# Ledger of designs, part 34: designed miniproteins, single chains, continued (3)

Each design is a single chain, and the fold is of that chain. pLDDT is the mean over its residues in the fold that is shown.

## One batch from the design tools (miniprotein)

Design m9166
Fold by ESMFold2-Fast:
Structure m9166 (fold): chain A 59 residues (1-59)
Amino acid sequence: SMSVRDYIKKHAHLSDEDFAKLPESDEEILALTLADLRALGLNDESRLRVLVAIHELKR
């Protein structure tokens, strides 16, 4: 099975640079907000793609 972090990288189409900005913990990734993603330095499109991927994982 794919890890949460690897799922987000694939489905949010993150660059290696943006992927490296994500926390390693599954709990921390699933708790990320728009404000958190902005603080990590992701652009508007990448932030929205990550949030959509997190939402799909919570279903």
Scores: mean pLDDT 83

Design m9167
Fold by ESMFold2-Fast:
Structure m9167 (fold): chain A 57 residues (1-57)
Amino acid sequence: SMKQGDDYLKQLLLKGVEEEASKLPPEKKKEIIEKAKTADIDGLKELMKEAVEMAKK
């Protein structure tokens, strides 16, 4: 099995992405969340940056 820390980090990033995406318009939120479902840790980090950038504040 994978390292427990990696699984925890992935779950933490998923929650962070969902949190930031909730500040976005519904269409953008949907796009980000769908991408997050299939992303690895690296992909989740990129989605987090994208969501934060789109949300701005």
Scores: mean pLDDT 76

Design m9168
Fold by ESMFold2-Fast:
Structure m9168 (fold): chain A 78 residues (1-78)
Amino acid sequence: MEEALEHVRKAKQAVEAGNYDEAIEHLRKALEVVEKEAPDNKEAIAYLREGIRAVEAGNRDAALQAFDKAIEVLEKLL
């Protein structure tokens, strides 16, 4: 789960820098790790998918909120 958490942190940094394509790549990598290592964690998967959708929609505030929720859930798995 440390790998997934690091990818979400990198996605947050990318969004804050205005680099949305990089943020989407990191979120997809985080989602892949969670689906492989904790597929039953529906909450983490939901927040990661919400983050991707928010970035694709250009909604910076919604994206950052989803990332913070994903980070909180993923930290509980460490």
Scores: mean pLDDT 85

Design m9169
Fold by ESMFold2-Fast:
Structure m9169 (fold): chain A 67 residues (1-67)
Amino acid sequence: YGVSPEIKDKVSNETTSLAVAGSIWYISGDKDRAVELYLEGARLAEEEGKDELSKALREAAEKIEKE
């Protein structure tokens, strides 16, 4: 579960970096680390008022955790 390129262009550098890092760790097979990074990104997105991005990142973390 990854973040699309168009979403990356619309978010802060910190939130984007966490989402990208989460995707990299997920692809590498470290699901626990991917979940941590997506949840941290979701928290920052919520603080920035990006509710849809925060929801998407939480859903991504939850889907990985259920695997």
Scores: mean pLDDT 72

Design m9170
Fold by ESMFold2-Fast:
Structure m9170 (fold): chain A 78 residues (1-78)
Amino acid sequence: SPLEEKAIEGADQLARDAPELAPYLEAMKTHLRNGDLSLEAALEGLVAAGKRAIDQGLLSPETAKLVEELEKELERLR
């Protein structure tokens, strides 16, 4: 789905800015692609990780904006 592709893109951008998160984000992408993780659960984890990285000053403005957009998509699913 377009939202799943956006979540995967978000994970890739977050891993570039915060490489320490890469193993977690790769596992998330794998489980999401395999259907082992719901899109809502993936977005919850991605937004939580992204917000922590923002607090640590790790994210570019572009990646931070994408995290905010993914949070809005998560709110739409609830």
Scores: mean pLDDT 83

Design m9171
Fold by ESMFold2-Fast:
Structure m9171 (fold): chain A 83 residues (1-83)
Amino acid sequence: SAASLEERRELLEREAPAAKEEVRKLLEAGEISEEAAEAALRGAEYAEEAARAYREGRIEEAEELEAKALALLAEAQALLDAE
């Protein structure tokens, strides 16, 4: 779907910090592996960088960072599914 760049930025700014907090809580509870947590946290960091790039009008860089975030999220999901 064609989400606006502002909607994407707002989503990333809201969801990435929340995801980082949730992953840390799951890691502390022993409900997620260190490997899956590391991939998810790196993905969230790229998502935060993508949001910043969108806010600054660096659209091409933001799209690249968002793609990296999605790839790391997919890696984290694959690691979770293998457990």
Scores: mean pLDDT 82

Design m9172
Fold by ESMFold2-Fast:
Structure m9172 (fold): chain A 72 residues (1-72)
Amino acid sequence: AFEELKEEVEKFSKREQLALGLLLTGESVREAAEKAGLPMSTASRLKRFADRIRAETSFDEYVEIMELLGKR
């Protein structure tokens, strides 16, 4: 459910949130890993999570997650 995805995003580290945001905007796993300073294996797991967000959220729910990821 959307609330479960949102709660999981809030539990991610700042680097994981950065990588997830990049993956959601269409960056490659490699680019997200390099920009966030994460291992490729971590970025690959986050890519699967990004795919879940795209599949399971409405546009409004997607925007809410993107705003959450943009918080510093």
Scores: mean pLDDT 81

Design m9173
Fold by ESMFold2-Fast:
Structure m9173 (fold): chain A 80 residues (1-80)
Amino acid sequence: PFDKEELRRGAEEALQGARTNIDKAEEYLKKGDKKNAIKYSILAAFQATVAMAYASLAGDEELVKEARELLKKAIEIGNK
């Protein structure tokens, strides 16, 4: 039901959310707060996954690549 422009906007919004939560997760890791770091890494992974789905439906390969990299980074943070 969404057009490609709407899907791209959804992907961009989800990517921004993922970046914000990755930044929070990294901040908590620097403070030694692993519990909050894991929490924000999970939120970031979820948002990156949503972004990847929207970007894929929109046919935007660059946004898909960005979402994959953010998902990978979120998982790496969550495993520290």
Scores: mean pLDDT 86

Design m9174
Fold by ESMFold2-Fast:
Structure m9174 (fold): chain A 104 residues (1-104)
Amino acid sequence: SPLKRTLLSMLSEVHDLLKKLGVKTGLSLEEISKLSISEQRHILLSMLLYLVSLSKTLSEKEQNEILKLIESILQRALSVLDPSDPFVQAIQAILEELKSIIDK
């Protein structure tokens, strides 16, 4: 499924960002890839929210770098998702939080 491939690509990038920040996940990417699309979406949102929260504890420079990477991932996701998908609303809410942090 093109949607599942896009989700796995986003999960891979977010998982790599978490590893770079020294965060260990309980599941490997291979294990996550075997889950339903709904479960993969839930895990992605949880990881994204955790990254945003963690970024607030970093230096301004590191925070800006991480938030820009997250924004890039989310913008690419929005370009391939159906606008009527509830997942789009969740992504947009995270993007609004990112903008509020960057504009601070």
Scores: mean pLDDT 79

Design m9175
Fold by ESMFold2-Fast:
Formats: structure tokens, sequence, C-alpha cells
Structure m9175 (fold): chain A 67 residues (1-67)
């Protein structure tokens, strides 16, 4: 399920509970929240968001990105 995949990605990438919940409910990666929670640059946050998107797509989901 999307919830199980989001939990696995949260553990792998050290995502906050809020980001994991949003990912599970929407299948959308919030770049601005990634940047704030992980202390990354805007570019690094987009790179991470793309990596998470790829993992979700490989699991059969249709994910998106919001900034």
Amino acid sequence: SSEEVAQELGKKYNLSDELVTELAETEIVNVSKLQEQLGLSREESYQLAFEILKELSEKGFNPGITG
C-alpha cells in the first residue's frame, strides 16, 4: 500500500512523520517541506524529491511533486 511504501521511504530518507503522512495520503512529494525538515538546498531537495518519485513509480504508484 502507499502507506507502507511511504513508511519505508520515511525510514530510508529520514523523513518527518508529517512528510510520511502527506506522501501516503497524496503520493505528492513536498519539496519545500523536505528543504525545511532536512536542511537541504533547493536543488538538493528537488534531487531527493525526484529519487522518492522514482521509488514510488517503481512500486506502481503515480506520484507528483509540489514546491
Scores: mean pLDDT 82

Design m9176
Fold by ESMFold2-Fast:
Structure m9176 (fold): chain A 56 residues (1-56)
Amino acid sequence: MELSDEEALELARRMYDFLKSRGVPEEVTEQAILQSLKGFVSESRANEIVEEVRRE
């Protein structure tokens, strides 16, 4: 399934919030998001999305 840039960012935000609410460590959460996005966006873009979500 292909995701638009907006959909990928929104998915990352939802995953981050969900995992954070469950008490998952930040490092593990970031890695899970990166792995999930790896099939839908470039690796460099996935890293940018994770950094953006972490800043929020």
Scores: mean pLDDT 78

Design m9177
Fold by ESMFold2-Fast:
Structure m9177 (fold): chain A 100 residues (1-100)
Amino acid sequence: SLTPEQAALQGAVGRAVREMYRLADEAGKRLSPEVAQAIRELATAVADAAFRAVSEGKTPEQILAEARKVAEELGKKYGPEAQRVADRMIAALEAALAEV
């Protein structure tokens, strides 16, 4: 089971992940199916990294750093449109973690 601190961070990450998928869906309406799929895969990878960091007892700064690393790597791989959405996803995570 989670500590109270881990539960609060998991809640914050969960809110950010909901916003990340909203951003992916919004972008997908304007972009090709291939780029839309890449952005969804990016959102999932960033979400997985953030939740894993929480489960490992990491701090908000460490959670953000791990999520950012994944977002930057996949943003570079998938191209400029994916990178722009990735930047917005990381901003959403940073904002959610700041509320904890």
Scores: mean pLDDT 89

Design m9178
Fold by ESMFold2-Fast:
Structure m9178 (fold): chain A 79 residues (1-79)
Amino acid sequence: SRLSDVIEPLREPEPPALDAAEEAEVLARFEARYRAMGPEEREALAERLLQLHLAFGEGEEGARRAVVLVVRELEEAEK
């Protein structure tokens, strides 16, 4: 499902808290994708993570939200 379809990109909805198993799955998918990325893809990822960090704020909670949304965006881009 598209979570960012309706609202301005800087005002993404706050994702629900994931349990430890769900968070591990998202992190594993993020790591797998990151390892497969070339330099240009990593630069684009860094720019998007910075935008989400500015929207959600500093700390673990903001970083967690950013990773979840980035994984969804990457999955959508690959179809």
Scores: mean pLDDT 67

Design m9179
Fold by ESMFold2-Fast:
Structure m9179 (fold): chain A 83 residues (1-83)
Amino acid sequence: SLKEKVEEWLEKLREKLRENTADLPAEDQEAILREFERLAREVMEMVDRGESEKKIINLLVATAIRVTGLVFEALLRQRKAAA
């Protein structure tokens, strides 16, 4: 079902976020994971409400872009601190 595919994709993204943030300061990792959990809940609420597949996919893509941006920004800050 769409719900199962969305849940599987969110779990895979969660694992990748943990891996890519493992070397960050704990505060940065916690902030990124918290924002991911907030967005994941919004996605699941849309699925549970029976929103259109297009809207759900658009929010999934937006979620991936948003959290990837946060990881990138945190890594850049870490790199500047090390230089």
Scores: mean pLDDT 86

Design m9180
Fold by ESMFold2-Fast:
Structure m9180 (fold): chain A 82 residues (1-82)
Amino acid sequence: MEELYEKLKKEIEALKPGERVTVHIPPGDEEAIDALVRVAKEVLGVSDEQVERMRAWLREQAATRENGIRVSLVKPPPFPRP
């Protein structure tokens, strides 16, 4: 479990800003979903609100899709101010 989180964290840290990592989440794999949302929160700085919505959505999608889902996480690039 924690091993997947560590792998994803290292992958993202090795990326340049604006690069992405794509993760395949097998159907019903809650541990993969948990690792993905932890990385989004801790490494990518996604807000708690967005993390919880993402986790709920990922859980439902992974549970209902036979082939699982692919999710891309983008290392935060400096985006232009509004």
Scores: mean pLDDT 71

Design m9181
Fold by ESMFold2-Fast:
Structure m9181 (fold): chain A 96 residues (1-96)
Amino acid sequence: MRPLTPEELERANKLAEEYIKKIEDAVKAGDIDGLQAAVREFIAELDTLPPEAARLVAEKVLDGLSKLSEQETDLDRQIAIATAEIAVAVYLATLK
């Protein structure tokens, strides 16, 4: 596989942090539609990245979503987060 450059790695890490924050903010606001839109936008962004960068970003966001799910007590929000996790995990499976 092609190794990531230091610049690509830094950009990938920043992108992951950006989307984790967008998703966390939507969950805290109770904006389920915004959460789903952020996940859809995120997957579209991953399609613009090299597979190695897409994997790194997706795995980091998936970890962030898992942590959000552990803190959530509202069933509808838990379902929304779980749906987002499944979408990202399915995308990761398609990278190979």
Scores: mean pLDDT 77

Design m9182
Fold by ESMFold2-Fast:
Structure m9182 (fold): chain A 70 residues (1-70)
Amino acid sequence: MSPEEAVELALELGGEDPVAAAGATAELLILGGADPEKVLEAGREAIKRSKNGEEAARLTVELAKEKGGL
């Protein structure tokens, strides 16, 4: 699953809630082989910096890449 596909699916599952969207994105990335510690760290950071689910899901992917989790 691509990071873009993970974001799309996570938004269907978590909707507009930043916590649910970031959590679903992180879980899908980890299932796809991403580093769990780095992805979960990225998700926590994304939740703090996001106003809605779309921002949280997208920022989770970006921060995970920056941390080398992807």
Scores: mean pLDDT 81

Design m9183
Fold by ESMFold2-Fast:
Structure m9183 (fold): chain A 61 residues (1-61)
Amino acid sequence: SAEARQASLATFRAIAETLSREQQEAVLAYLRARLAAIEDPSSPEAELLRGAAAVVEEVLA
């Protein structure tokens, strides 16, 4: 559900903020690679990966 995705992304943001910059960059690279490999860019998995990548990009900014 959208609520579950928002809760997951909020938890992920809290965890991402505890990581070092180097670890944040590694996680972002991993998420981008996973997203690039998704066959259906409109899938819930792709939406979650895009959300997670955006969270890490915001934390890094």
Scores: mean pLDDT 84

Design m9184
Fold by ESMFold2-Fast:
Structure m9184 (fold): chain A 87 residues (1-87)
Amino acid sequence: DLTKTLDEQIEILEIAKKVAEEFGEEEAVKYLDKAIEYLKKAKEAAKEGNLAKAKEYLDKAMEYEGKGIDAMSEEALKAMIEAIRKK
């Protein structure tokens, strides 16, 4: 179920964004917010049966997720992994 997979990914990135916010890492927050935005657009496209558009938005979400992760400090990354593990 693509919609369920997208909801799980959105939840994980919302946890990551919250951790980045707690660490004051505004560049990471910006990119993670963009990744969440594109995941939500992918979910909408998937619900409408537009798989091609859903994949396009997923590619954008992955791009911004990578930028967000790259912008996080090592301590923020450790906190994020721990928060995701305990959800």
Scores: mean pLDDT 88

Design m9185
Fold by ESMFold2-Fast:
Structure m9185 (fold): chain A 84 residues (1-84)
Amino acid sequence: MGRVTELLRQAYEAARRGDVRSAARLGLEALELAPESSKPDVAKAVGQALRVGGDEKSAREVFEAAEAGDVEKAKEILRKRAEE
């Protein structure tokens, strides 16, 4: 869990600088490394980082995917945002 927590911290720091693309990339890495049982909570944390960075649309989509238990949808949203 230390690596996941560190990636989430880095994603939040990137978001605070307005770098939502890096926040999405780091958040995707955290989500991929997280244990299966923790992935929805990690996805919600990444959504919060995106909101801090000003990307309310992507944050909402990630929260909705996480609430549905659709981790693959959350990863898809984050990949798209990281590439933009």
Scores: mean pLDDT 85

Design m9186
Fold by ESMFold2-Fast:
Structure m9186 (fold): chain A 94 residues (1-94)
Amino acid sequence: AEELLEAARAGDLARVRELVEELRERLKDDPLKLARILLEATRIAAEAGHLEVAQYLTEQVEEIAKENPDNKELKELAIEAGIILALAAMRSVV
């Protein structure tokens, strides 16, 4: 997880994709833990101004929530990720 947070802070989308793929396999039986890690990475990417990384991570959290439709906590995490992305995009100078 620490490597993902560092890659998100650096805006390294290619590295983020690799680490997310690895974490999805390692945490396939713990979608809540996976989603929480991805949400934290979303926060870090958004705070660093890396909107492309934050968008990718938000989409991953949303996908995990869709895969687990009866898990209300996952739906809440997906909503939170979307809000973080939206607020970061509103602060960016286009």
Scores: mean pLDDT 84

Design m9187
Fold by ESMFold2-Fast:
Structure m9187 (fold): chain A 92 residues (1-92)
Amino acid sequence: MAEVIAALEEALAPLQPELDRVSAEAAALAATDPAVAAQVQALLAETLARLREAVARYEAGEISLEELLARVRAAAEETIAGLRALVEAARA
């Protein structure tokens, strides 16, 4: 269990600064704009659903740890891109 968490933290470490920055920007906009808040919630719900599916498949022995890490990284990258697009659209 601890080894899986450590591997996930290492896989996400290169993305963490960008995720922190874009999340802070999206959260600031969501606090004052209900439409942005709804879009952020929808994106996060989709990301969480994908992460739950990946973890469930790993726990069922259907995918390797390598595949789990790849899916988590892809979900994080797509979340960063989605949040950035929302921030840019709200600023336009």
Scores: mean pLDDT 81

Design m9188
Fold by ESMFold2-Fast:
Structure m9188 (fold): chain A 118 residues (1-118)
Amino acid sequence: VASDSELRLMVTRMMQEILRAYIDDKASLEEIKKLLDEQLAEFAKVSSPELTAIFKELMDWLLERFERIEAGELSEEEREAAEALKSLFPELSLKEAAVEWALAETQGRFLEAIRKAS
């Protein structure tokens, strides 16, 4: 099992890989789903079963958010958060801002899970 510091660095790297694939490389949701499955498999090799289950739950949530973003179906909270980010960074599209928010939420929840398990 990897240390907390190693798991935190891994999660940060994985979030950056998702952002790059989805925003910069314009990857499809099918390609993103494949990336998430590969990341879950990598994480499972170095993490506890309990943290791996949390990671899977968060990745499933993240994929659901991305599907909703693609459909233009943002919740009020998601839209407000994305519009706030876009106000600070006008170059971001609403879609890009929503993706950035979803990734930040996923990372934050997972870092808390690692901290609580320590």
Scores: mean pLDDT 82

Design m9189
Fold by ESMFold2-Fast:
Structure m9189 (fold): chain A 83 residues (1-83)
Amino acid sequence: MDRLRELVERGVRQVLLDAGVPEEEARRIAEEVARNIDKPDEEIKELVRRGLLEAGVPEEEAERAAERIVETVRTVRAVVEAS
């Protein structure tokens, strides 16, 4: 398994769980983000925001969490590229 995708999946899932997203939805969204890691940040953000809205997260919280997830993805990419 790609180490970058594994780290992204784990990091995204943890951020979502900390935000109160149910385990099954957090896992699904994290897997989708990891699968789309090569997509532009805006596409990843929209993917997360849509998934959170579908899971019942309010619009403002979904937007904030989506931005946090994109930051997490960017950080993991930078760490892996530097290693």
Scores: mean pLDDT 80

Design m9190
Fold by ESMFold2-Fast:
Structure m9190 (fold): chain A 74 residues (1-74)
Amino acid sequence: SMREELLRLAEEALRKAEEILANSKSLEDEVLAGVLELVAGVMLTLLRRERPITEEDVETFRNAIEKVLKVYEE
């Protein structure tokens, strides 16, 4: 289901944030990890509200996470 996909995506974002923090070399890395945690927090909040989750919702969050990761990799 889209809810299960959103939950997995939120969990992946949190894991990536933890990895970035564990290997942080700069304040910029910590800020990017914080952004991933914020994005994951929004996803978890939507899941708690028990509203329908659409494929568009999942794609929106996936794109946001990918954008943060691209900045981190550069």
Scores: mean pLDDT 86

Design m9191
Fold by ESMFold2-Fast:
Structure m9191 (fold): chain A 100 residues (1-100)
Amino acid sequence: SPVEEALEILEEFYEKVKSVLDEELQKILDEALEKTKKAVEELVKQGVPEAEIINVIASGVRSTTDELLSKTKDEEKKKEIEELRKEAMKRLQELLVKVR
């Protein structure tokens, strides 16, 4: 399922970002992942199109990453997070094109 692939992209992205973050900031990722999974489950139950669900996942990646970048002071870690976000967003956009 494209939605399942999008969730795998999200989980892989968050796992990679956790390796760069301090324990306090890792909690933001855990909470964001749980929130996104609950939102996706509800949208699936409502019969929302897969493209819209993938857009919700992409929005979650963007907003969570923006929060992490605002709370990260290390410039090298910021660059790593931005690169990881760019890769995840590219994968989600490629997936979104396939479900149109």
Scores: mean pLDDT 86

Design m9192
Fold by ESMFold2-Fast:
Structure m9192 (fold): chain A 113 residues (1-113)
Amino acid sequence: DEIVKLAKEGKGEEALEKIRKLSPEEREKVVKELSKYPDNPVAQEIIIEASLEGLVPRKKVFVEEASEITEDPGFREVVQKVAKNGGTVYATSQEVKDALEKAGVPSEQIHLV
């Protein structure tokens, strides 16, 4: 509630400081609440910053080229971690989806876009 109110008031940095002081479970709950406001740029910025700082598990990743999975072990690990965290992997083509499945990403977590 308080963190969502700060986001609506444009106080993204103050909201992020409060998130840093929460438990991992409370951080995930707050980020889910903020995700209900896709048209609020401050709320979306807080979600991105919290994800980049590692405060919450990354739940979404986009893969546009099969080579990003076959030729980049670091990015492949990031994608596999998103899947393990119950997240969604977006693939831009069938070739990308095939590469993801071969890399061990469950088919039910891969969405063609």
Scores: mean pLDDT 79

Design m9193
Fold by ESMFold2-Fast:
Structure m9193 (fold): chain A 68 residues (1-68)
Amino acid sequence: VEELVEKMKELSRKAAEYYSQGNRWEEMKALNEVVDIAMEIGKIEGFEKAVEVLSETMRYYIEEVKKK
């Protein structure tokens, strides 16, 4: 699960990079993968955990975007 959470953070960082480049299509693709991984975590740890990690990852994404 820790590996999946790290992958979500990495994808959010990449999405923020795509945001700074104006590449909205790749940004949206990266964010869709973040949601997919959160759903995979939900299958392993339950839905509450999926919501928690998704919320934290979205907050992290917003902070990364603000830095650009």
Scores: mean pLDDT 79

Design m9194
Fold by ESMFold2-Fast:
Structure m9194 (fold): chain A 68 residues (1-68)
Amino acid sequence: MQLSPAEAGVLAAHEFLTGDKTVPKSDEEFAEMLRLVAERVLTLSEAERQELLQLVREAMQAAEAALA
């Protein structure tokens, strides 16, 4: 399955926040990953949020390049 830029962004955010590189195998696992990312983002400092946004942007750009 080809990852969308949005999916690649969520995976990058999860790896940054948890250190876990596990790729979800189902829609349920993906939804759980997204929930954990959302909860963790609320606990981040402004500087940490800016770093996360940069990593997400880079992952999304890499996914877009793979689609082109």
Scores: mean pLDDT 75

Design m9195
Fold by ESMFold2-Fast:
Structure m9195 (fold): chain A 71 residues (1-71)
Amino acid sequence: EEAEDKLRQAEAELIPQLTPEEAALVRHFADRSIEFLKEIEKKYGKEAALKAADAAVQSLRDFVARIREKR
């Protein structure tokens, strides 16, 4: 839940600056990352999921920066 909330918050912060097509890519990335985080929490516990969420948020921010560089 907390790991998912971190990604959803980052998604909400990043989406308003993107086109609809770019926003769809970000939503897809977030959804895939959340499924991965749920699996991590189930197998390795909440702390491992939170660390993975921090890495996923950074990857999402990097992905959005790359999209903006291409403009």
Scores: mean pLDDT 80

Design m9196
Fold by ESMFold2-Fast:
Structure m9196 (fold): chain A 105 residues (1-105)
Amino acid sequence: KREELSRLSAQASAASIRSVAYLLDGDKAGAIASRREEAELTRQMSDLYAELGQDDLAKLYRQISDLKLQLIDAEEAGDKKKVAELREEIRKLSDEASALAKKAK
């Protein structure tokens, strides 16, 4: 179970890195696809945390996944205010999840 969590975390990080590479190459479609993959992997991490009885982490990762998908939609719509709000919310929840994960065994 922890090995699966580490695998999902590594895959999510790789998807994030790929999205930046696609943006630098001007491939917006590839960047969006990689960011959606990152959000989906974050959702899978949420499900795994729930299976491990880590309900607080499961909830945070689910919220982060949902916000990442909303961020992509807001960026595609050109809603700069919504993009800024979503980025800040994702950052806050990610920091909370990291702090909680450090305390969990």
Scores: mean pLDDT 83

Design m9197
Fold by ESMFold2-Fast:
Structure m9197 (fold): chain A 79 residues (1-79)
Amino acid sequence: SLLEKLERLAELLRRGRELRETRGEEAQAEIDALTAEYRALAAEVNAALEADPSLLEELEAHTREANEELLAEAERRRA
């Protein structure tokens, strides 16, 4: 589903960031692999958007909500 793909895109970004913070340059190969997976999945989402451009507004809304959840999780861990 579109929601599942959006959720996975957010997870790939989060994991890439975590690898940089915990292992730094040593994790570069793993970060590159996550980036490749992200790009492949993003291509599938783009194909769906080409079929129905109105999904772009839905995609932006869901991406914003996912980012807000990630920020809320970080704030909960800090507080």
Scores: mean pLDDT 73

Design m9198
Fold by ESMFold2-Fast:
Structure m9198 (fold): chain A 92 residues (1-92)
Amino acid sequence: SVLDQVLAIVDDFIEKLKKSSIEDVPKLFDEMMDRLAELAKTASAEERALIDRLAARIHTVLLLGLNNKMSTEEIVKLVERVKQQGVADFLA
């Protein structure tokens, strides 16, 4: 399913984030965004809107984390919360 592929992309991002320095976060986010954009090409209009909303929420918590000099561990927790909300949105 599209949801399963979205989860695989986001989970890969989270795993890379756990192993990376704070300086690598923008590049890892750009890589995740490219993968989500490719997936969105095969998705319905409704699924594309959900992917865009999840990506925007992840971007928001990354900016919050970077601006507040949060650790990668704290940023991971924020991304995991946003991921859970994204799953709920897809299943509604």
Scores: mean pLDDT 86

Design m9199
Fold by ESMFold2-Fast:
Structure m9199 (fold): chain A 94 residues (1-94)
Amino acid sequence: SVEEALKAALEAAKKAIELAKKYGDSVALRVAERLREAIEAVLAAGRITEEQRRELEELEGLAGIARGLARIQGLDEVADAFAEAIEALNKALE
């Protein structure tokens, strides 16, 4: 379901926050915190509005950039957490 996919994306975002803090990846931390906040807002509302959908699509793009930067830095655990978040968001937004 959309709710289950959003919950999976939220768990991946929380994991990315913890890993970004562990490795000192400030860019990943900022993106992951924005993802967490946006997903929590959607879950609290019980529906995805057109505006929230656009915000989540934009944040998915930023998560892709953060994933790429983490990979270049050898922070594979951070990159993998963002990959999980992107996959779950794609499933929620289909």
Scores: mean pLDDT 89

Design m9200
Fold by ESMFold2-Fast:
Structure m9200 (fold): chain A 77 residues (1-77)
Amino acid sequence: GAAALEEARARLPEDPGRSYAVMAGVHLALGDAEGALEWARRAIEAGLRREGLGLMSEAYRLQGDEELAERLRRLAE
């Protein structure tokens, strides 16, 4: 609900989608592609479609799926 979103904003930067994208980037830096995919999906659901798809692309590249990574990168354009 709206109250849960407001609490998340108080703990994270003012944009929840941007915060989810930051979390996806942190998981990518740690080599955790699975965690990166979960946070990137949440970023897309919060309205950051282009950035979230780009992060999913990087996560699939980290898993070695270069064909799916390229497809997702093109969808982010």
Scores: mean pLDDT 78

